# Ledger of designs, part 15: designed miniproteins, single chains, continued (5)

Each design is a single chain, and the fold is of that chain. pLDDT is the mean over its residues in the fold that is shown.

## One batch from the design tools (miniprotein)

Design m16494
Fold by ESMFold2-Fast:
Structure m16494 (fold): chain A 84 residues (1-84)
Amino acid sequence: LEEEIRKLIEELLTAPEEEIPKILRRLEDLFLQLLLQRSDAGVEISEETVKEIGKLFREAIEAARKGDRETAAKLLEEALRLIL
């Protein structure tokens, strides 16, 4: 999951505009899977951290939709770091 998320974040930087919504949707699914996997494994992620991840992800989606893929990738990488 982690490696696949990192790969998709990198792909976001160079993908055609028509692929961006698909990449973002897949990233959202993978982030949710990673959060569930960590929780199921007994790793406690604080409510504050979960809220920050959600905020970063929403800001990343907005940045990507505005064409700012570098900012989107940076925000997603930060969200991933908070889960790990």
Scores: mean pLDDT 79

Design m16495
Fold by ESMFold2-Fast:
Structure m16495 (fold): chain A 74 residues (1-74)
Amino acid sequence: SFMEKIKNMTPEELIKEAISLDPLSKEGELLVEEAIRKARELLDKTGDFSAAALELAGAVLLSVMKKAREKAEK
């Protein structure tokens, strides 16, 4: 299922998949939300700067996607 696929993807793979989909799709938002969560978990455990960068980039992307979808729906 879609949810099982999401569970096995890396944060980078999730963001890449989200960008490949329609950016106004609900599925795209779910992929980005999961990427943010996984990146934050990696940051908490490793202190890896790459994980911090992915978490911040994902959060910005999610905010833009949500606002764009709200405007498209009026």
Scores: mean pLDDT 78

Design m16496
Fold by ESMFold2-Fast:
Structure m16496 (fold): chain A 79 residues (1-79)
Amino acid sequence: ALEEAEKELEEILENLKKLVEELAKDPRVSRDQILTLARTEVEEAVRALGEKYGLSEEEIEELLRKFTEEAERAVEEAV
């Protein structure tokens, strides 16, 4: 349940980091646009996996906080 959701989120985060690096190369895409995209992708993934694995509201909130922080760090490192 929680561990399986966390594993899928780690894979989603790795793919998101690659997407962020590619977007950072496009001069038409701003840092704020990349941050918004990264935050939205994490939020949607956490909610979808929360439903899929039947996670509690507390577990969903913890995953959302943790993976949002990691996604924001990925954007900071890429741009």
Scores: mean pLDDT 83

Design m16497
Fold by ESMFold2-Fast:
Structure m16497 (fold): chain A 70 residues (1-70)
Amino acid sequence: SAATKHLQEAARAARAGDVDGAIEHLVNAVKAGMDPETVKAASRLGIAPLLTPEEAERVMAAVDKAIAER
């Protein structure tokens, strides 16, 4: 699905050190209709461990904001 592709691209961006790209793809997964709890779990377990604690906090804040604005 489009949402699953966005999660894969977010992980790729995070591994490349592209925090803004990771955020954009996670936000797009929310907009594509992925369940909010699934996006939060994927972000926390799949994306956050690839980042520094400060970058991970920024990613989780952006995901929470995208879910709230849905």
Scores: mean pLDDT 85

Design m16498
Fold by ESMFold2-Fast:
Structure m16498 (fold): chain A 87 residues (1-87)
Amino acid sequence: MIEEIQAMEDAGVPLREILKFYAERLGLTEEAEELAEILEEALENPELQEIVERVVEEQRRVAEANPDLPVKELLRRALLAVLEEAR
């Protein structure tokens, strides 16, 4: 998945379209446009970029431990874990 995103970036696809593709791959098809906009804004903010990187890393950990969980639930758990650490 990350290799596919890197290939699109190397091909000159705009960051917003790459983030939208990533959101769709996470099973967030209805929310893909809105999530891509939020992620693009977050990546332009150095403080929010670190949070986004932590969420992606945590989502992978939860997915490895819980392969049968829906992608939306995996993302929800990863977000909650990162937000709890930020307190």
Scores: mean pLDDT 62

Design m16499
Fold by ESMFold2-Fast:
Structure m16499 (fold): chain A 99 residues (1-99)
Amino acid sequence: GEIEEEIEEIIELLEKAIEELKKRGASKEVILEVEVHLGMILIARGVGRLLNDPKFAAEMTIKIAEEAIKILKEAGVPEELIEAIEEEIEELKEILEKL
């Protein structure tokens, strides 16, 4: 469904952001913090699937991804990548409002 597709896009963009942090020599602590946020999104998606509650998965993904963006901005990830993640979060919010 549209919710699952947008969550997958956010996951892929966060994985790209983690690779950018590694290429830029970010601290292990910063990389781990973003990886933990990605892990939390994967858990929220899994829980949403198990409970047949895609709205819960979407709401949790939005909240966790917005916190990850704050970390990525402070760590100096390219603005284009941050903007791409923010656009997918806004699309996910719009899908939720139409439900």
Scores: mean pLDDT 88

Design m16500
Fold by ESMFold2-Fast:
Structure m16500 (fold): chain A 98 residues (1-98)
Amino acid sequence: SIKERVLELWERFLSLSEEKREEFFLRLGELLDKYTKTNAVEYIKSLDEKEKLLLFGEVLTAIATESLYIESINAQLKSKEEAEELLEEMEEILEELE
């Protein structure tokens, strides 16, 4: 299920080194810009680690609950299909960093 994939992605992310978590956040910003056009890379660079974790949690919650809304960047994902594509691309980034 999507919820199980989201939980697994979160647990795998938490197992990364600090340096690899920062790389993940920058690549997440690039993905969010691809889907939302909100200049998310620049926004992420302005955040501390706790704020980056909160944004990542908002993205995962938007996907898992199908709300599709990411509050911190005021962005709406267009469809459930786009949210699933975003999840798949996040999983691919994580596999590269592990």
Scores: mean pLDDT 85

Design m16501
Fold by ESMFold2-Fast:
Structure m16501 (fold): chain A 90 residues (1-90)
Amino acid sequence: SKEEILEAIEKLREYFKSLGLDKLRDIVTVALDTVRRIVEGKGGPTPQEAVWLATLASLPDEEIEKYLPEEVIEPFKLVRDFMRKLLSPK
């Protein structure tokens, strides 16, 4: 649901903020802000934002599970699947 996606976005923001990796945090924050804006009906992605969404949407379960802690795996997969839905007509 929209509410579940927005909660997942917020949890992911807090996680990446906690890593102290400013460059990675900024890139992920832009992608998450883009998804939130789309979910809220405030516009579609710019070409640059679409590239970031496509990049995150292309991540398979194995890569997500390998690099992220268990507590953020489910939120990330939920947001990724929403990105896939936005970028794919199916």
Scores: mean pLDDT 73

Design m16502
Fold by ESMFold2-Fast:
Structure m16502 (fold): chain A 75 residues (1-75)
Amino acid sequence: SAVEQQFEQLVKQLSDEIVALSKAMEAGDWAAVEEQLKRLGALVEEISKVSTDQERVAAVQRAYDAVKAQAERWK
């Protein structure tokens, strides 16, 4: 369905942004890390709007929270 295709596209974008976050962390650019975290948060909110599966949304939220906590420990 169109909704499932939209969900898959957003999850792919989330994956791509996590890669960008890792590269920013490797570069030691905290400003870039902060910007990438904002983009990840916006994508998580968008995913929650398109999915009615509360368990899938919760899993995405937990993954984002874990990545955010890791970035905070890195700085």
Scores: mean pLDDT 79

Design m16503
Fold by ESMFold2-Fast:
Structure m16503 (fold): chain A 65 residues (1-65)
Amino acid sequence: DSKSEVEAKLSAISQEDYNAMSLDDRVELVALISEGASYEELAEHAESLGRLKIAEQLREAARNA
């Protein structure tokens, strides 16, 4: 129930990288955001999925927010 929170954190990811995510990857990230995961936690999770660009974008957003 955090559509704005989910979209805000996902908007840190480029549209190209976001569209490259599988449904499984997206569902997992959305679940973590809904549980209150930080940008850093999301970045580490993205790295575990092999999404290095997404992880770096999330880490950058965490530092610049």
Scores: mean pLDDT 77

Design m16504
Fold by ESMFold2-Fast:
Order: sequence, then C-alpha cells, then structure tokens
Structure m16504 (fold): chain A 93 residues (1-93)
Amino acid sequence: DEELLKELEQLENEIKDIRNQSNKVLSDPNPKIEDLQNIKNNALNTLKKIDELEQQFRLSRVPIPEELVEFIRNAKEELNNILKKIDEKLAEL
C-alpha cells in the first residue's frame, strides 16, 4: 500500500528528528528548558499520530499489518523512553 508506506516514512522521519534533537539536548550539561519542552511536545504529537493510525485500523475493522505492528511497538517504546529522559532532565533544572 503506497499511501501507508508514505505515512510510515513520514513517521520514521519525525522519530529520527526527535531522536537526533533529544540526543543533542540531553548531551548538553546545561540544556535550555525551551528545547526540552519542544522535544517533549514533538514526541507527544508523534505518539498521538501513531495512536490515531491504530484507531483508524480498529474503526475500519481491518487487522493491522504485521510490519506496522512491529513499527508501532518500536516507535512507542523509543518515544516513551525519550519522554522519560526529557522529564527526568526537566526535573533536575
């Protein structure tokens, strides 16, 4: 499905951007609160898009393709881990 592949590519790119920004900001001994909050907002927005994609499959009564199930699982785990690290860093500031 070409449309689904394009949606997945966009989500993958968003996750890569969040990962890169998170790694850079978290490696800074004195990160800006604004930068941490921006990464948190981006991660939450991407998680919302993933949840909406899952809901779309549920409402259509179509089983989620296996490759998409694996992608969603891995993406949620990574984004939640980033959010945890960001929240921990914000609590230290």
Scores: mean pLDDT 85

Design m16505
Fold by ESMFold2-Fast:
Structure m16505 (fold): chain A 70 residues (1-70)
Amino acid sequence: VDLAALDPVAFLTSIPGIDEALARALLAAYGSLAAVLGTAFTDPERLLEVPGVDAAVAEALHQAVLALQA
């Protein structure tokens, strides 16, 4: 799967707890979907630095990335 080929907003909003505004904030903070998902995989706690991300959203993103690698 090529992460750069995914619709980043549509993908992020498919994850529980992420609306369009939060998806845009994550993409603005990290610059790309690949960077957001890489952070969610290796260090989901760093996602808490983004306003609007709580522990449940960070965990949901981490689980979504694990599912993509299965």
Scores: mean pLDDT 77

Design m16506
Fold by ESMFold2-Fast:
Structure m16506 (fold): chain A 67 residues (1-67)
Amino acid sequence: MWQDNYNTILSLYPGDDLLGLFQAANSAYNAGDYETARELYLEMADIYESMGDSDAARAAREAAEDA
């Protein structure tokens, strides 16, 4: 059930939607899918870095390491 909701969020929010990525990453983490959560946090870090927000990018990378 939770995995189905997570997959639905991923299909609705492509990689350039930060809110959707954040929700998907948290859903994966809470479901115990740490591998997917890590991948999503790293994608968020890449987006923040491309926006010039190195502090937010670092925070996202640290979240990936904790997953």
Scores: mean pLDDT 70

Design m16507
Fold by ESMFold2-Fast:
Structure m16507 (fold): chain A 88 residues (1-88)
Amino acid sequence: AVSRAQAVRVADQAIADIHMFGIIENNQDLIKLAEQMGEELRALLRDGASVDQLLDVVERYVLEAQKIAPKSILIQRSLARVQALRAA
């Protein structure tokens, strides 16, 4: 069973990875995507969303980031981390 703390940590790391790569590459779409992801996840946490709901949202945003930056190792690692946690 995946803990809520593990889901939150993976979410925070995914936001940081997308935002950091956006800054490194001067890609405003990635920076805005990380901001939107943070806003949606904060709303879900306030509303008492399940671990599965949190991880679903994280995976959706990371997949969108990968469409923008398909060669980013940071974003690929975030996707692998979310998928590994969902498989646990």
Scores: mean pLDDT 88

Design m16508
Fold by ESMFold2-Fast:
Structure m16508 (fold): chain A 91 residues (1-91)
Amino acid sequence: MIVAEVDAPFGANLPLGVRVVDEDSGSEVEARVEYDAAGEPRAEVRVTRLVSEEALRELLDFLRRLAEAALDPAARAAVDAAIDAVEAALA
């Protein structure tokens, strides 16, 4: 089963994270946006285990739907970073 977790709700201030997990395969993609020491937003993307192309495509579709629901630009940036990571894994 694919589960999406938002560390902060859409429309919240930083820090904000989006994590998408395929519980069956253990595939996980995480994107986080936070302020650095200078007070500027920074995005980090972590990809841990991506096992099947079908699971990756389902994660990608889910992330695109989450991006459409994002109200805060930082939330959208975190989801877009996760989308980029999944697309890179599919290439």
Scores: mean pLDDT 62

Design m16509
Fold by ESMFold2-Fast:
Structure m16509 (fold): chain A 105 residues (1-105)
Amino acid sequence: MRPLSREELVEVLRGARDILRQVLEEAKKTKDPRHIELAAELLEGVADLLRDYAEQYNDPELRKIAEELRKIVEEIRKSTDFDEQIELMEKALELVDRAIELLEK
């Protein structure tokens, strides 16, 4: 497998962001812990992709975002408070938007 290009990574991140927004809205409506776990898995995948890209291309800003996302995923999984999990997901969504912005410049 070849590594993702910058353009391919942006498209993957945009897709993940759209899915995350949908999962967040469903989580708010249903309060189903399965939506929280799905969001955490999605964010972990995003963090791993950003870390690997940042390491390959020596991008310190994307590396920092990847590390912050990974920490948020750990905090979501350790939390027993649904409202805290939602706030952490919203914070993670802002970091994904930031990563997309940096990749498009």
Scores: mean pLDDT 84

Design m16510
Fold by ESMFold2-Fast:
Structure m16510 (fold): chain A 98 residues (1-98)
Amino acid sequence: MKLEARIAANSAKGAALNTVGAARQAYIELKTPEAKEIYERAKKFADEINKGADQAIELADSGERVEEALERAKQLLTEANKRYDEVKKEIDSLKKKQ
Protein backbone atom coordinates (compact mmCIF):
# COMPACT_ATOMS: atom_id res chain seq x y z
CA MET A 1 0.00 0.00 0.00
CA LYS A 2 2.79 2.53 0.73
CA LEU A 3 4.27 1.97 -2.75
CA GLU A 4 0.83 2.20 -4.40
CA ALA A 5 0.08 5.46 -2.52
CA ARG A 6 3.45 6.94 -3.58
CA ILE A 7 2.90 5.87 -7.22
CA ALA A 8 -0.61 7.38 -7.30
CA ALA A 9 0.55 10.62 -5.62
CA ASN A 10 3.54 11.01 -7.97
CA SER A 11 1.28 10.23 -10.95
CA ALA A 12 -1.08 13.03 -9.80
CA LYS A 13 1.90 15.43 -9.60
CA GLY A 14 2.94 14.34 -13.11
CA ALA A 15 -0.55 14.93 -14.53
CA ALA A 16 -0.62 18.40 -12.89
CA LEU A 17 2.81 19.22 -14.37
CA ASN A 18 1.62 18.06 -17.83
CA THR A 19 -1.49 20.27 -17.44
CA VAL A 20 0.70 23.33 -16.66
CA GLY A 21 2.97 22.48 -19.61
CA ALA A 22 0.05 22.19 -22.04
CA ALA A 23 -1.50 25.48 -20.81
CA ARG A 24 1.87 27.29 -20.95
CA GLN A 25 2.48 26.10 -24.52
CA ALA A 26 -1.01 27.28 -25.54
CA TYR A 27 -0.34 30.73 -24.02
CA ILE A 28 3.02 30.98 -25.88
CA GLU A 29 1.33 30.02 -29.20
CA LEU A 30 -1.96 31.97 -28.89
CA LYS A 31 -0.82 34.97 -26.77
CA THR A 32 -4.46 35.68 -25.78
CA PRO A 33 -5.90 36.76 -22.39
CA GLU A 34 -8.00 33.55 -22.42
CA ALA A 35 -4.90 31.35 -22.84
CA LYS A 36 -3.15 33.29 -20.05
CA GLU A 37 -6.14 32.72 -17.74
CA ILE A 38 -6.07 28.95 -18.45
CA TYR A 39 -2.32 28.92 -17.68
CA GLU A 40 -2.81 30.81 -14.38
CA ARG A 41 -5.61 28.41 -13.31
CA ALA A 42 -3.46 25.40 -14.29
CA LYS A 43 -0.56 26.66 -12.11
CA LYS A 44 -2.87 27.22 -9.12
CA PHE A 45 -4.42 23.77 -9.55
CA ALA A 46 -0.96 22.15 -9.82
CA ASP A 47 0.11 23.83 -6.55
CA GLU A 48 -2.99 22.37 -4.83
CA ILE A 49 -2.39 18.87 -6.26
CA ASN A 50 1.33 18.98 -5.34
CA LYS A 51 0.49 19.97 -1.75
CA GLY A 52 -2.12 17.20 -1.45
CA ALA A 53 0.18 14.63 -3.05
CA ASP A 54 3.07 15.50 -0.72
CA GLN A 55 0.71 15.18 2.28
CA ALA A 56 -0.50 11.77 1.02
CA ILE A 57 3.13 10.59 0.60
CA GLU A 58 4.01 11.76 4.15
CA LEU A 59 0.92 10.00 5.53
CA ALA A 60 1.86 6.76 3.69
CA ASP A 61 5.50 6.98 4.87
CA SER A 62 4.31 7.39 8.52
CA GLY A 63 2.74 3.90 8.30
CA GLU A 64 -0.21 4.87 10.53
CA ARG A 65 -2.82 5.73 7.85
CA VAL A 66 -1.53 4.04 4.71
CA GLU A 67 -5.06 3.09 3.52
CA GLU A 68 -6.26 6.72 3.90
CA ALA A 69 -3.11 7.93 2.11
CA LEU A 70 -3.83 5.57 -0.82
CA GLU A 71 -7.46 6.74 -1.03
CA ARG A 72 -6.39 10.42 -1.01
CA ALA A 73 -3.66 9.79 -3.61
CA LYS A 74 -6.12 7.97 -5.92
CA GLN A 75 -8.63 10.83 -5.57
CA LEU A 76 -5.92 13.40 -6.38
CA LEU A 77 -4.87 11.37 -9.44
CA THR A 78 -8.49 11.21 -10.65
CA GLU A 79 -8.88 14.99 -10.14
CA ALA A 80 -5.54 15.74 -11.88
CA ASN A 81 -6.42 13.56 -14.90
CA LYS A 82 -9.91 15.13 -15.14
CA ARG A 83 -8.39 18.64 -15.03
CA TYR A 84 -5.84 17.72 -17.71
CA ASP A 85 -8.66 16.57 -20.02
CA GLU A 86 -10.68 19.74 -19.28
CA VAL A 87 -7.70 22.03 -19.95
CA LYS A 88 -6.91 20.23 -23.23
CA LYS A 89 -10.53 20.71 -24.35
CA GLU A 90 -10.39 24.43 -23.43
CA ILE A 91 -7.14 24.81 -25.43
CA ASP A 92 -8.64 23.01 -28.45
CA SER A 93 -11.68 25.33 -28.27
CA LEU A 94 -9.43 28.44 -28.22
CA LYS A 95 -7.42 27.16 -31.22
CA LYS A 96 -10.66 26.73 -33.22
CA LYS A 97 -11.48 30.43 -32.58
CA GLN A 98 -8.11 31.52 -34.06
Scores: mean pLDDT 86

Design m16511
Fold by ESMFold2-Fast:
Structure m16511 (fold): chain A 96 residues (1-96)
Amino acid sequence: MKILSEEEVALVEKEMKMMLKESGLSTDLSKVKLGDLIDTAPGMALLNRLVRLTKPYGIERKEIENTLIGDILKAMKDPTADEKYRALAEAYIAPG
């Protein structure tokens, strides 16, 4: 079970906020859903990767699109987070 440190999560959060800002989206991660990123090339690539890597968990594309980015970031450092958010967090940090 791969858990990130507070410092590692802060770096991911900073990179995500920069991508959102450059795309003209809100940097409030508690209000931004993964589906809001589909208008950007890196956001669409991220969504497709999360869909592919979470397929064994039975999470539908629409559920992933409706997931708040902040919930995924919180799950990256929280081993007690719901299995859905843990699966998405693991998929986010996976290489390739």
Scores: mean pLDDT 79

Design m16512
Fold by ESMFold2-Fast:
Structure m16512 (fold): chain A 77 residues (1-77)
Amino acid sequence: MSKEAALYAALSIEVVGLRFSVENAERFSLEDLKRDLEAARITVEEAEKLKEKYPKLYEEAEEVLRELEELVEEREE
């Protein structure tokens, strides 16, 4: 329980941080956004392990990953 609760809390904080990067993308460099994109991929992989108990966390992580992928692709043009 404590380990799972700690992971859930850590991933929730990470999703909030990644969402902040999406909402404030103009304030970050392409390199910063690429780093956040890599973090989002890891966050999704970890959230998938908690998917049955915390499906909303997984959905939020997937959404943030998709938005970061789109932002990085647009900025590379």
Scores: mean pLDDT 84

Design m16513
Fold by ESMFold2-Fast:
Structure m16513 (fold): chain A 83 residues (1-83)
Amino acid sequence: SKDDIKQKLINLLKESLSWSTEEMLEAVRAFSAELQAQKVTDPEIILFVGSLEVSLTLAKLLNVPEEEVKKRLAKQIEKLKEL
């Protein structure tokens, strides 16, 4: 269900707060690939994951400090709970 997918993603993102920006990006990309493999079509989940992947890619390219990435990610986790 959508709630099961949300909870799995919330747990993944909370765990990723102890990782590097690169590891967070790799985990989000893997999650995105799994959503495609499972043919998930929920537009809110797809848009959320896609937007997060773009944001992490830009943070990596611009060498944003990991603490700043983690602060932004914590806000995204709260947004995800409201979907």
Scores: mean pLDDT 86

Design m16514
Fold by ESMFold2-Fast:
Structure m16514 (fold): chain A 59 residues (1-59)
Amino acid sequence: SAGVEAIRAANEAALASQKGDVKTAEEAFKRAWEAYEKDPDNPLARAGLWVARYALKQA
């Protein structure tokens, strides 16, 4: 599901951010955004996108 895809991407973005791996965090953010676009009304997809965006900002 789009929600599960977004949450997986958010976790990858958070891990990359902790390592200072900006490139991997950007790629994970793009996947979270793609998942969100497939189902923008899905609360998990929206939450995943928000977390991935926050993680990228911290990277």
Scores: mean pLDDT 84

Design m16515
Fold by ESMFold2-Fast:
Structure m16515 (fold): chain A 116 residues (1-116)
Amino acid sequence: SRRIALIVFGPAEPGLRAIREIARLDPAAVLHLISTDPAVLARLAAEAARLGLAYTTHLVRSFDEAMNTVARLRPDGILLFTDDVRYAILFNTPRSRPVGPEASDEEVEAAVRALL
């Protein structure tokens, strides 16, 4: 099963859409849910659980702690939800995609498809 890290800085909604698309395309995927906001993390975990996806949660204090978490977990793909262009540039690779906080459902789904 594929291991996908979702790093969500900002609103939960794009992350929730990504979880739904992952469940549709790879129901055997394992999610590593990463956020600085415990309320966002709880919403992402609830959606993963509702869809029957295996998941782990990681509450981090900063982008640097999120990067250290990703390095330790070694996921097969990374989705970074951020409005910070400094981090977005670093996550546009064959195994990673940046998603803006105002991304459309179609843009979120396209980012998921590019990693699966």
Scores: mean pLDDT 87

Design m16516
Fold by ESMFold2-Fast:
Structure m16516 (fold): chain A 74 residues (1-74)
Amino acid sequence: MLSEEEKKEIRELVEKAKDVEDATKRMLEFLSKVLGLPVEEIVKPKKPLPEEKAQKLEEAEDIFLSEMLRVFGP
């Protein structure tokens, strides 16, 4: 599970992003750091992630999508 600091970092990277493309790039860099995987493995995974990493990815993605809709939506 993500820490409160990691959740805050996701919200802040979306708010600071120039546009949707910049926000996506920042999010991939954050996921690479948190999961310890290169960006290429996150974008095109060769194998299923371990359960712990999959849970972190799902939680991070949920927060990211929610903030993206709030900042750049409708």
Scores: mean pLDDT 79

Design m16517
Fold by ESMFold2-Fast:
Structure m16517 (fold): chain A 98 residues (1-98)
Amino acid sequence: MEEETARFLRRLAERLREALESPDPNEIVEMANLLREIARAYREGDLERMKRLVRELTGEEPTDEQARLVGEIAVKATEAPTPETMIARAAELAEELA
């Protein structure tokens, strides 16, 4: 279980980094909006919505534990002032937890 979560978080960090390197500003805005929606679902305690949003973000079905970790990352990341710094903070947090 711990190794699966670590691999999941590494894939998340990789996808977030890829979005930051994108020449399309719409991808950065879209990624930041997904992080905001995940943070909102986490604060509302809506685990089913968090799992759906995390699947949209990663392309994989998260476990409850994985969804909760991404929710915690999103809450901390959304304190950042810009979409770019928000995504960068999320990637750093995912790497630290991996």
Scores: mean pLDDT 84

Design m16518
Fold by ESMFold2-Fast:
Structure m16518 (fold): chain A 97 residues (1-97)
Amino acid sequence: MKVTIRVRFAAPLERFEEVEAEVRRLAQDFSKKVAEITGNKSVEVEIQVYRTPDRGLIEVTFVVEASEDKLPEIEQLAAAVGAHPYAESVEIEVEKL
C-alpha cells in the first residue's frame, strides 16, 4: 500500500526560522522511524514552506510503501508528531496499488 502522511505546522514569523529548523530535524527522525517500521529505506520526504503576511507555514509530506499490518504503527507515530506545539494538522492517506 502507498501511505502518504501530511503534517502542517504554523508559527509566527518572528519564530519561523527556529521552528523550521526544528521541523526539519523532526522530519528526519520521523522518516528514519518509518523506514525502520516498514523495512523500506525509500521514504520520500517533501518539505514545503509558505510565507503569509502574519505566519509561516510548513507542510511536510512523507510517502512510503508499507504492508497493511504496519499501518497502526505508522498512525501512532503520526499522532505523536501531531502533538507538537506548532502542529496544526496530520492527515494520513492510504492508496491500495
Scores: mean pLDDT 82

Design m16519
Fold by ESMFold2-Fast:
Structure m16519 (fold): chain A 100 residues (1-100)
Amino acid sequence: KVYKFEKEPDPEEKEELEEKWREALERAERGEASLAEVLEEVVKELKKEGKSLTYAVELGLRAAELLYETKKHLASPELQKEIEEKLEKLKKEIEELLKK
């Protein structure tokens, strides 16, 4: 709630933010960067561009859910539980970006 648009963001802007979140989360999942690093990079970029942080967080939560839903479908039952726990932790960290 720190940033807001004067006008409602258009569909292209929503898709762009969702894609950025998806790529960042996939990098963290592959171990190419820490979760904290990719979250900090996204926040820094959004602040530079003056984009709505609230909207970015909402799209980030959706991207995380979609990514983990796909992983769960391909995973064993025991791994599915770990994926669910990681998703809950990730959601909390993304929500904290809005509060910081």
Scores: mean pLDDT 66

Design m16520
Fold by ESMFold2-Fast:
Structure m16520 (fold): chain A 98 residues (1-98)
Amino acid sequence: MAEEKRKKMLEKLIEEAKKRLEELRKLYEEEKDKELREILEKALELGRKVAKEHNLPESVMQAVLLEYALELYKQNEYSEEKLEEVAKTLVETYKKAE
């Protein structure tokens, strides 16, 4: 693939992730369940931390981790270790794309 096509594809993914992150942040702010709100806040913090440590797009990391945290909570399978494993997999996937 030409470098320009790769760059445009990454820019589109980042833009789509930013839009999804805004939707997820609205859900987080409107959430009445204290436990779910705490879980979503931890996902946002982990995504920000991982993005900074590995020089990756913060919006993408936060959006993906928020979606996984929300789904794990809905399935009553949430654990901090599972969320950290998702973050690790996401970082490894991005690094392999380099």
Scores: mean pLDDT 73

Design m16521
Fold by ESMFold2-Fast:
Structure m16521 (fold): chain A 70 residues (1-70)
Amino acid sequence: SELEELKEKVKSLTDEQLERIARFLSKATGLSEEEVREILDIIRNGTLEQLKELYRLYPVVVNLLKILLS
């Protein structure tokens, strides 16, 4: 699934890459870096149900992340 592919891509990122992406997404969306880091952690470590809920709540963040990792 699309969400499983996103999870695999986020899992492949280094801590440095995650920090860089978090800063970019924070600036692009207006969310705090802390909130974006929590979102990235849910994508990386969460269940499929948690990822679906995250997409519902933060579709702009998830879609921008997909573009960045394409």
Scores: mean pLDDT 85

Design m16522
Fold by ESMFold2-Fast:
Structure m16522 (fold): chain A 63 residues (1-63)
Amino acid sequence: ELVSLDIDYTDLKTGKTKTLTIVASRETHERMRSAEALLIRAIGEDGGGRVAPNTYYISEEAA
């Protein structure tokens, strides 16, 4: 089974918000979701966090 994931991002060249659509198998999508959760946890442990919709800051100075 194929599932779609829509990601909104800001194009740094134009400053406009664009949408990226990724189509993957359900298994790949579930693995991506698990990887996303681990990444968010790691960013949080390093003192980073969400600064805007779909935008995260990584800090090297805080745990």
Scores: mean pLDDT 59

Design m16523
Fold by ESMFold2-Fast:
Structure m16523 (fold): chain A 84 residues (1-84)
Amino acid sequence: SLSEEIKKEAEKFLEELKEAVESGDVDKADEIFQEFVELTEGGPVDLAIAYEVAKKVDETTVEQVKRTAERLGKDLKEIEKLVK
């Protein structure tokens, strides 16, 4: 399902970030961070992936994703439907 694919993409993103940080690959970690920012500014599916990533990081990151969605006029309820 789309919900399962979104969660899988979020998990893959977090694993790649963890590997870059643990290996001290600053360039790769920065690249992954830029990809995260692009997801928060993307379409509903991209924003849903960013939301799932944020939920596994911390509440502050979740609030940042929600604020970006509000700023861009996106309905958070539609994003939440994509991950259920």
Scores: mean pLDDT 79

Design m16524
Fold by ESMFold2-Fast:
Structure m16524 (fold): chain A 91 residues (1-91)
Amino acid sequence: ASASASKTLTLNGVTYSVSASATYDAATKTFTLNVTATNLTTGETKSNSITFPAGSSGSVVVHFPEDNAAIVVTVTYDAATNTFSFTITAR
């Protein structure tokens, strides 16, 4: 199973394009969260990923130090509905 989400966020006059994907590995019973964020003013792209066990949540932070900004993506997995929920924020 896999899910993806994307969002455009503006912080301090800088706009970021954020793409997140979560994939399930049945062999290990784990989820991998991949996040890519692009500063649309500079064109700089940064990525980060984590792997976390099924039935839990995971988060990734992508830092843009030049802007004193951080993009935070959190994925929550609901086993009852077999769904991913993405929260994408900038701070």
Scores: mean pLDDT 78

Design m16525
Fold by ESMFold2-Fast:
Structure m16525 (fold): chain A 85 residues (1-85)
Amino acid sequence: SEKVLKVLEEGIKRLEELKRRAEAIGDKELAEEIQGAIENYKVSKERVKEFPPSEEAAEFALESAEEGVKKDIEELEKRLKEAEA
């Protein structure tokens, strides 16, 4: 649904920012891990467009996307901050 797509799109944008920062400090391994996360969320976004969750599953799908994106971003951002220090 639209809300799930927005969560995934905002997550991708945030990950692209983190990737640019990882590249700026020369951390190629972290940049590659972030790129992998970006690609996974792009695939998830296309699947949601092709097979939207049912009304009964929509709330669960939204919560799962929000929690997954938040956890991934928090972990990668923490690693990036440690690398930038």
Scores: mean pLDDT 84

Design m16526
Fold by ESMFold2-Fast:
Structure m16526 (fold): chain A 76 residues (1-76)
Amino acid sequence: MAKELAAIGIRLAGRRDGVSPEKIEAIVEFVVSLLEQGLPLEEMEKRAREFAESLGVSKRTIDAVVQAIKNAVNIS
């Protein structure tokens, strides 16, 4: 459940902000891998921010990706 919720949130945020489909799916794949590893939320947030920054996406998109992770973990 958490992986699916995070993927949906990231895809919606990326499309809203005009991020390319390839970058959106790269972020989804990266975040899903973090969730599968069972990392603490703070570590997942840090790694997701660093990865998204490396792809050159906006701070708005990065903040939305982190929020999608938080929402997915708290709902599932």
Scores: mean pLDDT 84

Design m16527
Fold by ESMFold2-Fast:
Structure m16527 (fold): chain A 106 residues (1-106)
Amino acid sequence: EAETEHAANWATLAANYATKAITALDKGDVQEAKEYAKKMRRWAEESKMYAQMGGNWSAERYANDAARWAVEAIQAADKGDIQEAKAHLTDARRYAYQSQEIAEAS
C-alpha cells in the first residue's frame, strides 16, 4: 500500500531532522535545534498516521515513540539541558529509523 511507503518516507525525514537538531545543539544553536526538533516531531506524526492507515502497527508504535522523544528533547532544550536534549534526540532518531525499516519491510 502507498500508505506504508509514505510512512517510511516520513520516518526517514524525521530521522534526518533529528540529526540536524543534534548538529545544531553541538554548535550551540539551541533555537535552530528546537525548530528542527519540531519538524522532526511533525514528520514522525505524519509517519505514524500513514503507518496506522496502512495497518503497520509496529511502524506506527516506533513513529509515535520518535515523536514523543522529540517532545522531551524540546522540553530539555527549553530548560537549557543540552546533553539531555541530545540524548532524547538520539533516541528519537533511533525510533524513527526502526519505524522506517519496519515500514519498508512490510
Scores: mean pLDDT 88

